# Designs tried in a protein design run: designed miniproteins, single chains, continued (4). Part 39

Each design is a single chain, and the fold is of that chain. pLDDT is the mean over its residues in the fold that is shown.

## One batch from the design tools (miniprotein)

Design m13334
Fold by ESMFold2-Fast:
Structure m13334 (fold): chain A 96 residues (1-96)
Amino acid sequence: GLSLREVAELARERAKEELARGDKLGAAQLLLSAGLSLITEGRINSDAKTIAEGYRLLAEGYRLYSEYLESKGDTSGAKYYLELAREYEEAARELE
C-alpha cells in the first residue's frame, strides 16, 4: 500500500493537474485535505516532520484558495487566507 508520504506526493501531483486545468479551488481542496490528514497522523504519532509536511500542504492549499477568492473579487477573504498560509509556513519551519 501507499505510505502517507506517497499519498501526499500524489495529492501534490493531482493538484498540479487541477491547476493546469485552471481549477484553483479543486487544487486547494485536495491539498487542504491531504494536509489535515498528515497533521492528524503526525499528532497521533508525535512525529514533528509529518506535522510540518501537513502544515506546508495547508499553506499551499490556502495560498491557492486566496488566489481563487481574489479572482472572485473577495479581496478581504483572499488576504485572510494568504496570512493563514504564511502562519502555517512559519509553524512548519519551527518544527524543523
Scores: mean pLDDT 87

Design m13335
Fold by ESMFold2-Fast:
Structure m13335 (fold): chain A 65 residues (1-65)
Amino acid sequence: GRHEAAVALAAGGAAGALAAGQSDEEAFKTNVRAAESAGLTGEEAREAGREGLDRVKAGEPAPDL
């Protein structure tokens, strides 16, 4: 659904940001913007961004879309 797509997009963004040496805070901000571009707003975007970052830090592969 929309939430899963936003989390997948956020996880990809977080992986890229971290690989580029950006901080967790920077990666999270990028993830929130990605979730917003997927149609989520406010708290939904923040939750998707957090889930995406948590997935990457847990060593889970980026979900295929």
Scores: mean pLDDT 70

Design m13336
Fold by ESMFold2-Fast:
Structure m13336 (fold): chain A 80 residues (1-80)
Amino acid sequence: KIDQLVEQLKKLIEEAGKLTGKEEEMKEQAKKVEEYAKKGDAEGVLTATGNAVGIALDSGKYDLAKQINQQAAQLAQAIR
């Protein structure tokens, strides 16, 4: 279910914001993920998620970046 995958990815990105101290930036990416998913834009979801992954990697949160990438791939596949 796409709604479920969107909710899970949004929560993960928002949690990443708290862990990296980039709450506002991550909330913006989470909002973009939801908007792209509503439009059926799998590439948009991956782009917004790529930005979130970049923030996590810059903060040394490698496992978090991997989880975000994995959930984004699942959501993009469900949209396609």
Scores: mean pLDDT 83

Design m13337
Fold by ESMFold2-Fast:
Structure m13337 (fold): chain A 88 residues (1-88)
Amino acid sequence: SPGLELLRKELEEKAKEAIKKIKEYVKKGDYEKAEQVLKDLEKWIKEKLDFLRSHTPKSKDVEDFEKLANDLLEKAKKTLEEGKAKAE
């Protein structure tokens, strides 16, 4: 689906930008802002997944999108955790 392909590109760009911002805030010792960036990404992903689950029949493309979203979210979480650990 062209709509799902656009959403996947948007997810990848948002996750990339979030990880970049998390790294920048962690370097500054601004853990509160880094955590907020992660929360904003989690909220965006949740809203998009809830939309897809409500408006799209179960399909491999939706499952693949959910897996990508979870993998990118875990990468963002790990970036924050590793940054905090290195600062302590």
Scores: mean pLDDT 84

Design m13338
Fold by ESMFold2-Fast:
Structure m13338 (fold): chain A 88 residues (1-88)
Amino acid sequence: DPKKMYLEIDVLLGLFRMARALNLPALQERLAREIRRELEKVDFEALSKVLPQEVVDRYEALRERLAAVDPEDGAALAEAVEAFLDSL
């Protein structure tokens, strides 16, 4: 379900924003790893049928950015998610 995939990632991004606001770096790192894992599962072709292409392109760019980071480097993953959110 493409809409469910979007909602799952959007919820994780919302939780990441909350963890950042509450100054919880360990939770930010955990959420960034979960965001990376969930983005790897996304069918972007299916998602493009239910979301505007601009939104799809942003999520694909986030996936590529996170894929370039070592999956064990939670701090670098969290920094990449922060940069993504600050670019919106």
Scores: mean pLDDT 82

Design m13339
Fold by ESMFold2-Fast:
Structure m13339 (fold): chain A 58 residues (1-58)
Amino acid sequence: MTPEEAVKRMREATTQEELAQAAGDAIRAGAPYDELGKASTEGVRRAGAPFGGPVPGL
């Protein structure tokens, strides 16, 4: 999987599970931390923050 595809999946994630899986794939694919941080923030806003904060515990 390309890092861009994984980051796109993070941005499109509608559930916490999808976001976590896509984030793991993006990290393994070598996606930049900047893109990971932005996509995680957007994904959490869309799926809902499970811990009440942006990028909690990632």
Scores: mean pLDDT 69

Design m13340
Fold by ESMFold2-Fast:
Structure m13340 (fold): chain A 85 residues (1-85)
Amino acid sequence: SSIAAGRRMAALLERAAELAPPEAAEYLRRLAEAVRAAIAALEAGDEAALEAAEAEVAALLEEARRAGVLPAVEEALRQALAEAL
């Protein structure tokens, strides 16, 4: 289900934050919070809250790209995913 997949994604993002440099870790934690907000919105049937959470995820990824930390975010996610498999 999308809720189960979202919870798994949030857990991976939190684990990735533990593995990442501090600057990338903050983006990963904020991404995990945005994913959790999206899951809460889905559970509540709150379409406006879901759109807001999706917009936050997109904005955070763009901020990470502009800050030059996207490669560190991706590497931390790769490590977290390898541990989960």
Scores: mean pLDDT 87

Design m13341
Fold by ESMFold2-Fast:
Structure m13341 (fold): chain A 111 residues (1-111)
Amino acid sequence: MSDRELFIKVGERLGIPRELAEKIFEEVKKKYKNPSDEELIDYIMETLGISREEAEKLLNRAKALNISKILFLSFVELSKETGIPLEEILKVAFEIDVEEGVELLREAVLK
């Protein structure tokens, strides 16, 4: 599944209009190319109004989930625009990725 497809599915599960999700993802792709970890931490702190320790924890969680920098920044923007906690967005992204993998395995074995 592509970063764009995962982001749209996360938005749909959170009740976010598809057009808004697509706009957020495209705007993030235009603004950022290859941000450093320090730039990401600073951006998260400024955007969500959280502490450095909390920002570092969220970035480390995203890395553990193998989420790309662009996808992660798109989730930060989604959190800002909707008021949904970034931790909840990351949880939903992980659940969708796992569900997709399980369904693909099920279809291959049972159908």
Scores: mean pLDDT 78

Design m13342
Fold by ESMFold2-Fast:
Structure m13342 (fold): chain A 94 residues (1-94)
Amino acid sequence: IEELLRELRELVRRAEEELSPELAELARRVLEALEELSKLPEVDPERLERLLRRAIEALRRALTSEDEEKAKFELEEILALILIEIAINKIIAS
């Protein structure tokens, strides 16, 4: 998990330098949400790993692709899934 988070942080840094400000902000939000999810006590490690890998692959595609609309859609979808996992985890912890 920490290795995947380090890889994601590097990709977000590159997104801030190479992609549009809109995509860079979305990438930052995905990173922040995954970092929050990783700190929750009842998080499923397999689900966290899948979301991390999915975010990493989406950012890699964004950095190599000219299709910004597709990249935005993929990152928005991933962010929504992360936020749902955070909400579920908070309900379980309550």
Scores: mean pLDDT 78

Design m13343
Fold by ESMFold2-Fast:
Structure m13343 (fold): chain A 83 residues (1-83)
Amino acid sequence: LDELLAEAAALVRELHALADARTAPIVEAMSKAVTAAASGNPAVARAYLARARELLAERQPPPEVAALTQRGLDLIERVVELL
């Protein structure tokens, strides 16, 4: 679990470095989901994960950024399922 949390946090940090006005809200939601998961709050983590998925669908970033974002969302989901 701690290793998956660290991997998710690292990927969110990478996305933050690549963020623009379009993707910043997605990354913020993902960061909040990781924080909630690290705090042992799966309900809050799931809510932010759902918000990040909504924003990804709305914001339509470039395919490479979308793929990296989807990988991060999948990692966070795996962490939440282990809580």
Scores: mean pLDDT 81

Design m13344
Fold by ESMFold2-Fast:
Structure m13344 (fold): chain A 78 residues (1-78)
Amino acid sequence: MRAELRRAGADATEGLLTALEIRRGRPAEPEVVELLRQASEALRAGDLARAREYADKIGEVDPETGASLREIVDAVEA
């Protein structure tokens, strides 16, 4: 896998936090913010298994955001 794709995935994951805040009209839940940061770091490191784990955890709180992150991870793997 290319490091450039992992960085793009991390940047997209950070964008999900902003999109979530806009969509809800309020700040994201602190747990979702922390999980998104950890997922972004995992993607930059190339640890796709951890990124998927964080996507699943986010999905427990916000299914839409979790699904979006899962799609980002799958795109980086492809």
Scores: mean pLDDT 74

Design m13345
Fold by ESMFold2-Fast:
Structure m13345 (fold): chain A 76 residues (1-76)
Amino acid sequence: MDELIRAVLGKVQAALREAFAGLSAEEVDEAAALAAGRAAAQAAVKEVLGVELKLPEDASDDEILEKIKELAEKAA
């Protein structure tokens, strides 16, 4: 369970790092960072857990993490 969650988060972090490589924190647009985070979470959940992460467009980071945890618990 926790290992699957860590694998998903690791892929999200790697995707965000690639998307914003070479940019300083001040150059990263907050809305763009949130959109990239949501897209990375959806892709990582599908790749690691084999299920589709269904999120509303206005989902908070906490809501995304709770959904990832729920899906990881079901996959374990």
Scores: mean pLDDT 68

Design m13346
Fold by ESMFold2-Fast:
Structure m13346 (fold): chain A 78 residues (1-78)
Amino acid sequence: SELEERYRELVEKYEPRIKELREKLAKMPADELAKLGKELSKKTQPAAEEANASGGDPEKVEEYLELVVKQLEEMAKK
């Protein structure tokens, strides 16, 4: 289906980026990771709720994934 194909495209585009950022962050102390995890949740929750409310609209899912990547990149630079 078109929706399934769009989700596969999003996984292929974002999974490698998120994996690389997670590997960088995994080098941090556990207490710092816990703190960053809470901040990530707070900053990404509105976009996640919009994606869920849209019934999984790929555009809203991509907005959520872009926000996750952006936040992880900012955390990795700190």
Scores: mean pLDDT 81

Design m13347
Fold by ESMFold2-Fast:
Structure m13347 (fold): chain A 74 residues (1-74)
Amino acid sequence: MTREELEKALELFEKAEETGDKEYLLEALVLLGYDEEQARAFLAKLSDEQVKKLARVLKNSVKLQLERMEEKEK
């Protein structure tokens, strides 16, 4: 994954955390290399509250990964 893909995923996870919209979380997961069909099936099982909680966890994980990539590039 590129830094640009991780930054875009971060924005999508932030939007999913704010809205609970499964489509933002789906787009982010597909960008991170998940199969769209499998991601849609997984997200269909989640409530809006669970989507927000998952988005927050994944957002924090992506932030940590981006920080680690920046340290390696400098």
Scores: mean pLDDT 80

Design m13348
Fold by ESMFold2-Fast:
Structure m13348 (fold): chain A 75 residues (1-75)
Amino acid sequence: SKDERIEKILERVKNSPELKGYYAGLKALLEANRDKITEEHLKEIEEAIEKIESGKGTKEDFLLAVIKLGKATAD
């Protein structure tokens, strides 16, 4: 479910040396906008995290996905 994907994303961010500083902010964003979040938004965040975990991505890739989500849920 979407809720299970959100929980897994937050757990991965919390346990990431590169991303753990963003855990509280991401959690607040996802909880505040839960009804507006699409499966595609979650997929983009998941792909950014996977790239970091594989050593192929950067913190900036993750932040761009989060910013995109924030903009999409602002209206």
Scores: mean pLDDT 83

Design m13349
Fold by ESMFold2-Fast:
Structure m13349 (fold): chain A 70 residues (1-70)
Amino acid sequence: SMEQRKEIIKAYVEGGEKMAKAVNDARKLEEELSKIDPEKARRVGRELADQAMKKYNEETKKKIEEIKKK
């Protein structure tokens, strides 16, 4: 239904917002660490961003599956 599609889009938007916030926090940490060790800063920043994306993708995926069951 259109209602169901709207709920799915909403779940993606909310998940994306949480993901963007976590990625921005990781970038700020990377910037601070880059003043000491730019090589490690890049690795840590990417690792944290990847972890955030994985976490919020899983969360959004579960939410969408619940919506589809309705």
Scores: mean pLDDT 80

Design m13350
Fold by ESMFold2-Fast:
Structure m13350 (fold): chain A 104 residues (1-104)
Amino acid sequence: DLSSLSLALEVEVEDEEKKKEALEKARELGFPEEVIEQLEKILENMGEGEKIKVYVDKNGNVAAISISLTGTDGKTGWITIGKDGEILEVSGPLAEAMEEAENK
């Protein structure tokens, strides 16, 4: 439940250097390399102005990463990935686009 988590870090993607900084911070926070690899692939598809949010639990341990993605229609959605690489939540037009992509 994301409502029990606290926002620890927010990074806005301005360019490719900011994408690399976000990955370095995720590594510093102790995310597994498999999750880092998935984040790299997601970040390659992110554009200017999209955001990465990192959430921690009450003990200060990293619990989730939320990524803002803008669809082809210009509508913004969020994907939230847990520490084990599982998708915890998908919201907005992104959820509909992902469902349609998997059904094709």
Scores: mean pLDDT 67

Design m13351
Fold by ESMFold2-Fast:
Structure m13351 (fold): chain A 93 residues (1-93)
Amino acid sequence: MAKEAIEKAKKAKEILEKKVANSRSEKTALLFRLSLADGLIKNTKKAEKEKNEEALRYNYIMAEDLYALATEDEEKINEAGEKMSEFVKEMAK
């Protein structure tokens, strides 16, 4: 989980950095997603050290979502959204 989440977040960051560099349109959403990728890498490493399985699961779902958004994979975006919705419902109880 942790290694996969970090690798996905790093790949998303690389794709988003290239999109920001080459974009001629509004960059606000891309810059926000870049910030999220950096935060996910840091938080996943912390969660792994703390053996926090719930935080690792959350960070993995977020990393999959950011990677799907960066690659514009609509099917994977929808899948990640459903996983996040279920996680939030579990956390609310």
Scores: mean pLDDT 79

Design m13352
Fold by ESMFold2-Fast:
Structure m13352 (fold): chain A 66 residues (1-66)
Amino acid sequence: ATATYTLTLRPTTDADGRRAWEIVSSEWTGDDDELQLEAAHKAGRDLAAQIAANPEGVATGTGTAS
């Protein structure tokens, strides 16, 4: 069994003129709650790294647990 979570964020500007992110899409697959939670944690870590590497672009974080 496997679970995958993919989260895509788009850079935007907040009310104070500062960098912010809005959710473009979120996608889930898999039937195991524990694996889904692990996949979400991995996706969050990947997303944070993508944002840090390219804070001006669309960022996609993906996590897969099996």
Scores: mean pLDDT 80

Design m13353
Fold by ESMFold2-Fast:
Structure m13353 (fold): chain A 55 residues (1-55)
Amino acid sequence: SELERKLKILESRKKYLKWQLENAKASGDQATVDKLEKELKEIEKRIEELRKQLS
């Protein structure tokens, strides 16, 4: 379904953002860490909402 496709895209984006976050933490780039953590929270909210729609 369209919702399942969107969920897979968001899950992939979440994985990529986590990878970027670990790199930013390793480099001590706190501004990038803060930005990526905020983006991850927003994506996690969207994933939760889509999962509720699929239930």
Scores: mean pLDDT 85

Design m13354
Fold by ESMFold2-Fast:
Structure m13354 (fold): chain A 63 residues (1-63)
Amino acid sequence: LEDDIRAAIANVAKKYGVTLSDAEVQAIIDAALSMSPEMPDIHKVMYAAQLAAQLVRQKKAAA
């Protein structure tokens, strides 16, 4: 699960050409893993991808 979340974050960052720090990646992983244990793994991965996209968008808007 954590490796799948990391891969989703990396794919979003690569798609937008933005480098995320280790701390930013870990914060997104922690947020996704903090979702209800009953939540399907795919929803956690999708949530991580959504958070990564949001962060990338914020960084691009600030530039």
Scores: mean pLDDT 78

Design m13355
Fold by ESMFold2-Fast:
Structure m13355 (fold): chain A 80 residues (1-80)
Amino acid sequence: VSDEEIAKALEETIKTLEEELLKQGKSELYAKVTAEVAAKLFMEALLNHAAGKDNRSTEEITTGALKAGEEAAKKKLAEL
């Protein structure tokens, strides 16, 4: 997989998740922080999984990344 394909997949994931959260009535800040953090953690964990460095299932990786993104967004909102 090329670096260009990885970058495109990351951008598409961020956009899709951000749009979905905005559609659910979440604030722009919550949607943006959740999408950016979750997408980055998801991609990093998938690359580590492919390299044999992470033995979690794809479902565990996906759930963990999304939860971490939501926690990051809640923390950022609490600092306001």
Scores: mean pLDDT 77

Design m13356
Fold by ESMFold2-Fast:
Structure m13356 (fold): chain A 73 residues (1-73)
Amino acid sequence: SSLLEKAKELIKKLKEANKDDSTSVEEKLKIMEELEKVLKQLYAEDPNNPEVKELTKEALELAKEFVEKELKK
């Protein structure tokens, strides 16, 4: 579905943002907020979808990575 593709695209964007020191905290938060909205919509459509569960876990891992990097500054 287009929502699943959008979630994957946002995950990629967040991965690149986490690698790039030039991406602001505010920009990363915007990506995370959009990803959360898309994942909520996907979960509402099919709460047992294993791909949505996998993407949600990946999003949480990226959020943890972001926090760890900010704490080192």
Scores: mean pLDDT 80

Design m13357
Fold by ESMFold2-Fast:
Structure m13357 (fold): chain A 73 residues (1-73)
Amino acid sequence: LTPEQQLLIESTEGLMRMRMWVMKKANVSEEEYEKEMNRFLTQVRDTLSKAGVPQSAIDELINRLREEAKRMR
């Protein structure tokens, strides 16, 4: 990864963690949480792919975020 791509990944992780925190604070239902997380992960994949981030790095990020989401529920 280039330094710019690494920074983009780290920024995306921070934003996604913030969204998960907001949803936890709002006490959304499990169904709504899963729906929103799937939507966010789809957007992340598209955004990073368009930015030229390697598919392997995108997959690793998405897997990490998905695991964190499960831990919070």
Scores: mean pLDDT 79

Design m13358
Fold by ESMFold2-Fast:
Structure m13358 (fold): chain A 80 residues (1-80)
Amino acid sequence: MEEKINSLKNLTPGDKAMLLQLENLKELVIDAPQLTSLPIEISRLKNLEKLVIKGRPDLKELTFPEGFGKNTDLKELVIE
């Protein structure tokens, strides 16, 4: 089934905990204007096919957590 989170802001501890419960998540939208790096919890989303990052169209230097590409089916990355 397709699950979608619309707008994670500031990646609070609660947002990170929620990501650990969504192992079937295929699309994630992050709307965090202060985002410089993705949380390590995202590397556990093995079924994630689409990632959308909003709020920092001026920021092109985003770091991905170690192992992000090892266990994910990510097909589409959008930065807005």
Scores: mean pLDDT 62

Design m13359
Fold by ESMFold2-Fast:
Structure m13359 (fold): chain A 68 residues (1-68)
Amino acid sequence: HHMEEKKREELRKEGIEKFVPENLKKARYVHPEFADFLEAELKAYKDNKPLSTYLDELIERYRKEAEA
């Protein structure tokens, strides 16, 4: 069970390294909010930190934009 989760996480990290950078530029042009999410995933992977850390930052930014 845990081995399956670790292997899935390994494949996910490789996907993030390859898939996210290549598609990030295109996503930012087409759908900026989705591009922000992809950047959060890439940062979480690069910094080896939980995605929730960067999602909290995105939520705060969107909240400030809504207030303006």
Scores: mean pLDDT 69

Design m13360
Fold by ESMFold2-Fast:
Structure m13360 (fold): chain A 70 residues (1-70)
Amino acid sequence: AQQTLTGFLPADASEDQMLAAARQGALAAAKYHKLSPEEQKALVDAGVAAAREAIRAGRRGELTLVVTKP
């Protein structure tokens, strides 16, 4: 959990900040891998959906975020 959250947002960030981080991380990963626009949107949508589900399940402090390599 902690290792997965080595991104640019803390685990206890607000819901809006967590969703924004998931979106930015997924988009950065998609751009880095030169994915098509459709694949970029799918990855971003999946990342945001996963973060939103974690928040609704009461796991606001331990979201599975999309984290790119440094």
Scores: mean pLDDT 61

Design m13361
Fold by ESMFold2-Fast:
Structure m13361 (fold): chain A 88 residues (1-88)
Amino acid sequence: SEEREKAREATLNNVKSMGLSALFIGRLALKQLPTLPDEERPLAFDILAVGAEIEGDKKSAELFRKAAEAYRQGKVDEANKLIEEALK
């Protein structure tokens, strides 16, 4: 929904404003992935993308963003393949 998109943008802007702390948040999101409800996983991937971008890893950042979008579209297998590629 539009309300969810606004909440997502606010969260990502807050994570970006944290600078180096965003890397810590990204690592926590990765650790929590096996226990996260399906509806929360796209945001976790968006947070990982912000962390990768701060590290200068543009390839992984793009893969995590694509995985988040694929997951929102219900393309779980595609999202998982993108995450596996990002973690290489």
Scores: mean pLDDT 71

Design m13362
Fold by ESMFold2-Fast:
Structure m13362 (fold): chain A 76 residues (1-76)
Amino acid sequence: DVKKLLEKAVEAFKKGDYKTVAELLEKVVGRENLALFAQMSEAEIDKVKKGEVTPEMKKRLAQALSFATGEKLEAE
C-alpha cells in the first residue's frame, strides 16, 4: 500500500532517519524517479541508504518526499 509506505517515510523523516526515507521512496516511485525528484544521482541514493547523508541530500530528500506526499516538508 503506497499510502502506508509514504506515511512511514514521513515518520522516518521526522525522526531524521533519511536512510529509511530513501528506501521507502524508492519502493513507492522507483530508483530512477527518486533520483529525478530528489535531483540526486543513483550513487548518492546508495550513500544515503548506507547512512552517508549530507545536509544537501537531506534537503533534496525532503523535497522529493514533499512532492510524493503533497505535504510541505523541510529538512532541519
Scores: mean pLDDT 82

Design m13363
Fold by ESMFold2-Fast:
Structure m13363 (fold): chain A 105 residues (1-105)
Amino acid sequence: MRKELAEEVKKLYEEALKLAREVIEKKAKLFGVSKEKLEELLKNLEKNIEEQILIIAGISRATLNNVFSGKASIETMKKVIEALKLLIEFLKGQLELLEEEEKEK
């Protein structure tokens, strides 16, 4: 179970990173963000996603590291999975809103 939960965490984390990248790129295009600022935002992407997971799941950085290494409790891994699913849903919603704004200018 722990290994399967750790694999699910990794898959959801990768999906969240992919969606967050797409959101940042669309925002950069829509708001006329410079190439240099976009590069900086993308460089900080992983850190920002991890920080959001900490807030949503209500856990420490050390606990999140234990989740990624498969050392956390089953309950903690489930909390991170729930946090990632909520974050993914939020990012998909942001992407849809940005796509509508792009159509209107």
Scores: mean pLDDT 81

Design m13364
Fold by ESMFold2-Fast:
Formats: structure tokens, sequence, C-alpha cells
Structure m13364 (fold): chain A 75 residues (1-75)
């Protein structure tokens, strides 16, 4: 139906907006981590661990967003 199509388009737009903001946050956090690592003389291995943890943070936001979208679809 037209109403179902409109709802689907709104959900897609919301998901794309959240995805973009999440990517921007992850990128900013990685830049901060690299700057701190350079200043403190952290090893490449230490920096890699920190960057992996930041990536996990992004994955957590993706999971939360998908779960919220799923719950809204069940209403």
Amino acid sequence: SAAAEEERLVRIQARLSVGRLKDEIVEAMKEIARGVAKTTGASEEELKRILENIDKGGENIDRATKEAERELAEL
C-alpha cells in the first residue's frame, strides 16, 4: 500500500542518516587515537588494539540501530 511504502522510505532515510553520523564519529575517534598515540609514543600494536575497540563501538551502534528498526517494524 501507499502508506506502507511511505513508512519504508522514512525508515531507509533514518537508517542512512544514523549510518553517516556513526561513520563520522568512528572516523573522529580514530583520528584522536592516532594523535594521542603519536604524542605518547605508543607502539603500532597498542594503536591497532585501540582502533579495533573503536571499530567495535561502531558495530555496537549498527546493532542498536538495526534492533530499533526491527522493533519499530513489529509495531
Scores: mean pLDDT 80

Design m13365
Fold by ESMFold2-Fast:
Structure m13365 (fold): chain A 113 residues (1-113)
Amino acid sequence: SLEELKAEFVKAVDEFIRKVKEIMEKHNLPEDIRQKLMELVEKLREIAKQIEASTDPREILELARKAFEVILEIESVALQVPDPEVRNELIEAARKVFEAVQKLADAAQKEYL
């Protein structure tokens, strides 16, 4: 159901935020990368809140599109991380959020169209 996929996406975002915080606490990331990740995490958190509050498939689809843009920016920033292990962990975490929002977008589009 759309409600279950919304919940799955919100959980994926929460898990991603926790993972990014863990990585930043364990590893010395370059300050510019750290600042960009913090900004993008905040944008993703705000989108997740809006999706959780929405009951309109059309609005959910628009918000999912914005989430895709933020996830692509996160992946771009992650590619700039010098440590290959940390870079891979960030990309894998971003991939999980991407998969959750893709499922949500597909379901919302089917109900809208």
Scores: mean pLDDT 87

Design m13366
Fold by ESMFold2-Fast:
Structure m13366 (fold): chain A 80 residues (1-80)
Amino acid sequence: SMDQLFQILDDLASQLPADVAAAIAEYRTWLEASDLSLEEKMETTISVLTQLAKRYAASDPETAALFEQAKKQIEQLRKS
């Protein structure tokens, strides 16, 4: 559900460094306000998390792993 998608993002933000958490919170606010369907919101979030995981992989592998975990949770939600 939409609520489950937002819960995954809120749980992710709670585990991230403050500056990164703020960026995810801004994304979450934008996503909630958007006219996208649940499927489109899940697809766009998977894409965003994929790009963030790649960006952080070398400099902050722990943060990259959190993005990969959240992505996996959304992919599982999409299959449900």
Scores: mean pLDDT 87

Design m13367
Fold by ESMFold2-Fast:
Structure m13367 (fold): chain A 61 residues (1-61)
Amino acid sequence: SRDEERQRILDGARSIVDNEGVDSLTLKKLAGRMGVSPGTLSRTLRSHGIRSFEELKKEVL
C-alpha cells in the first residue's frame, strides 16, 4: 500500500541517520539503500506529498 511504501522510505532514512549521522542522509544514499535511482526516489517522494528531499529530512529529524 502507499502507507507501507511511505513507512519503508521513512524507516530507511531513520536507519541511515541512526547508523551514520544526519549528514549521511542524502538522496543518492537513500535511493541506493532502497534499490532505486535518485530520480525514481524523488518521484516517489512527490507521490507521498513530500515535495523535496529537504522536506523528508525535516520529517525524520
Scores: mean pLDDT 83

Design m13368
Fold by ESMFold2-Fast:
Structure m13368 (fold): chain A 65 residues (1-65)
Amino acid sequence: MMTPELIERVVEAARQLIDWAERQIAEGDLKSAQLNLNGALSLADVLAEQEPEVAEEIRRRVAEL
């Protein structure tokens, strides 16, 4: 079972990957953006059982990009 501290770190990492992807899209680096969005989706899968609302937020933000 993940600790609360580990959950918080995974949430921060997923949001950071999306922030990096948004910046990369703005700069025209679509390949790096896609890798970071795929990373964020993988972290959302890890969060899905324990933090389903956060996982859904991450998936929604990725889908909107």
Scores: mean pLDDT 84

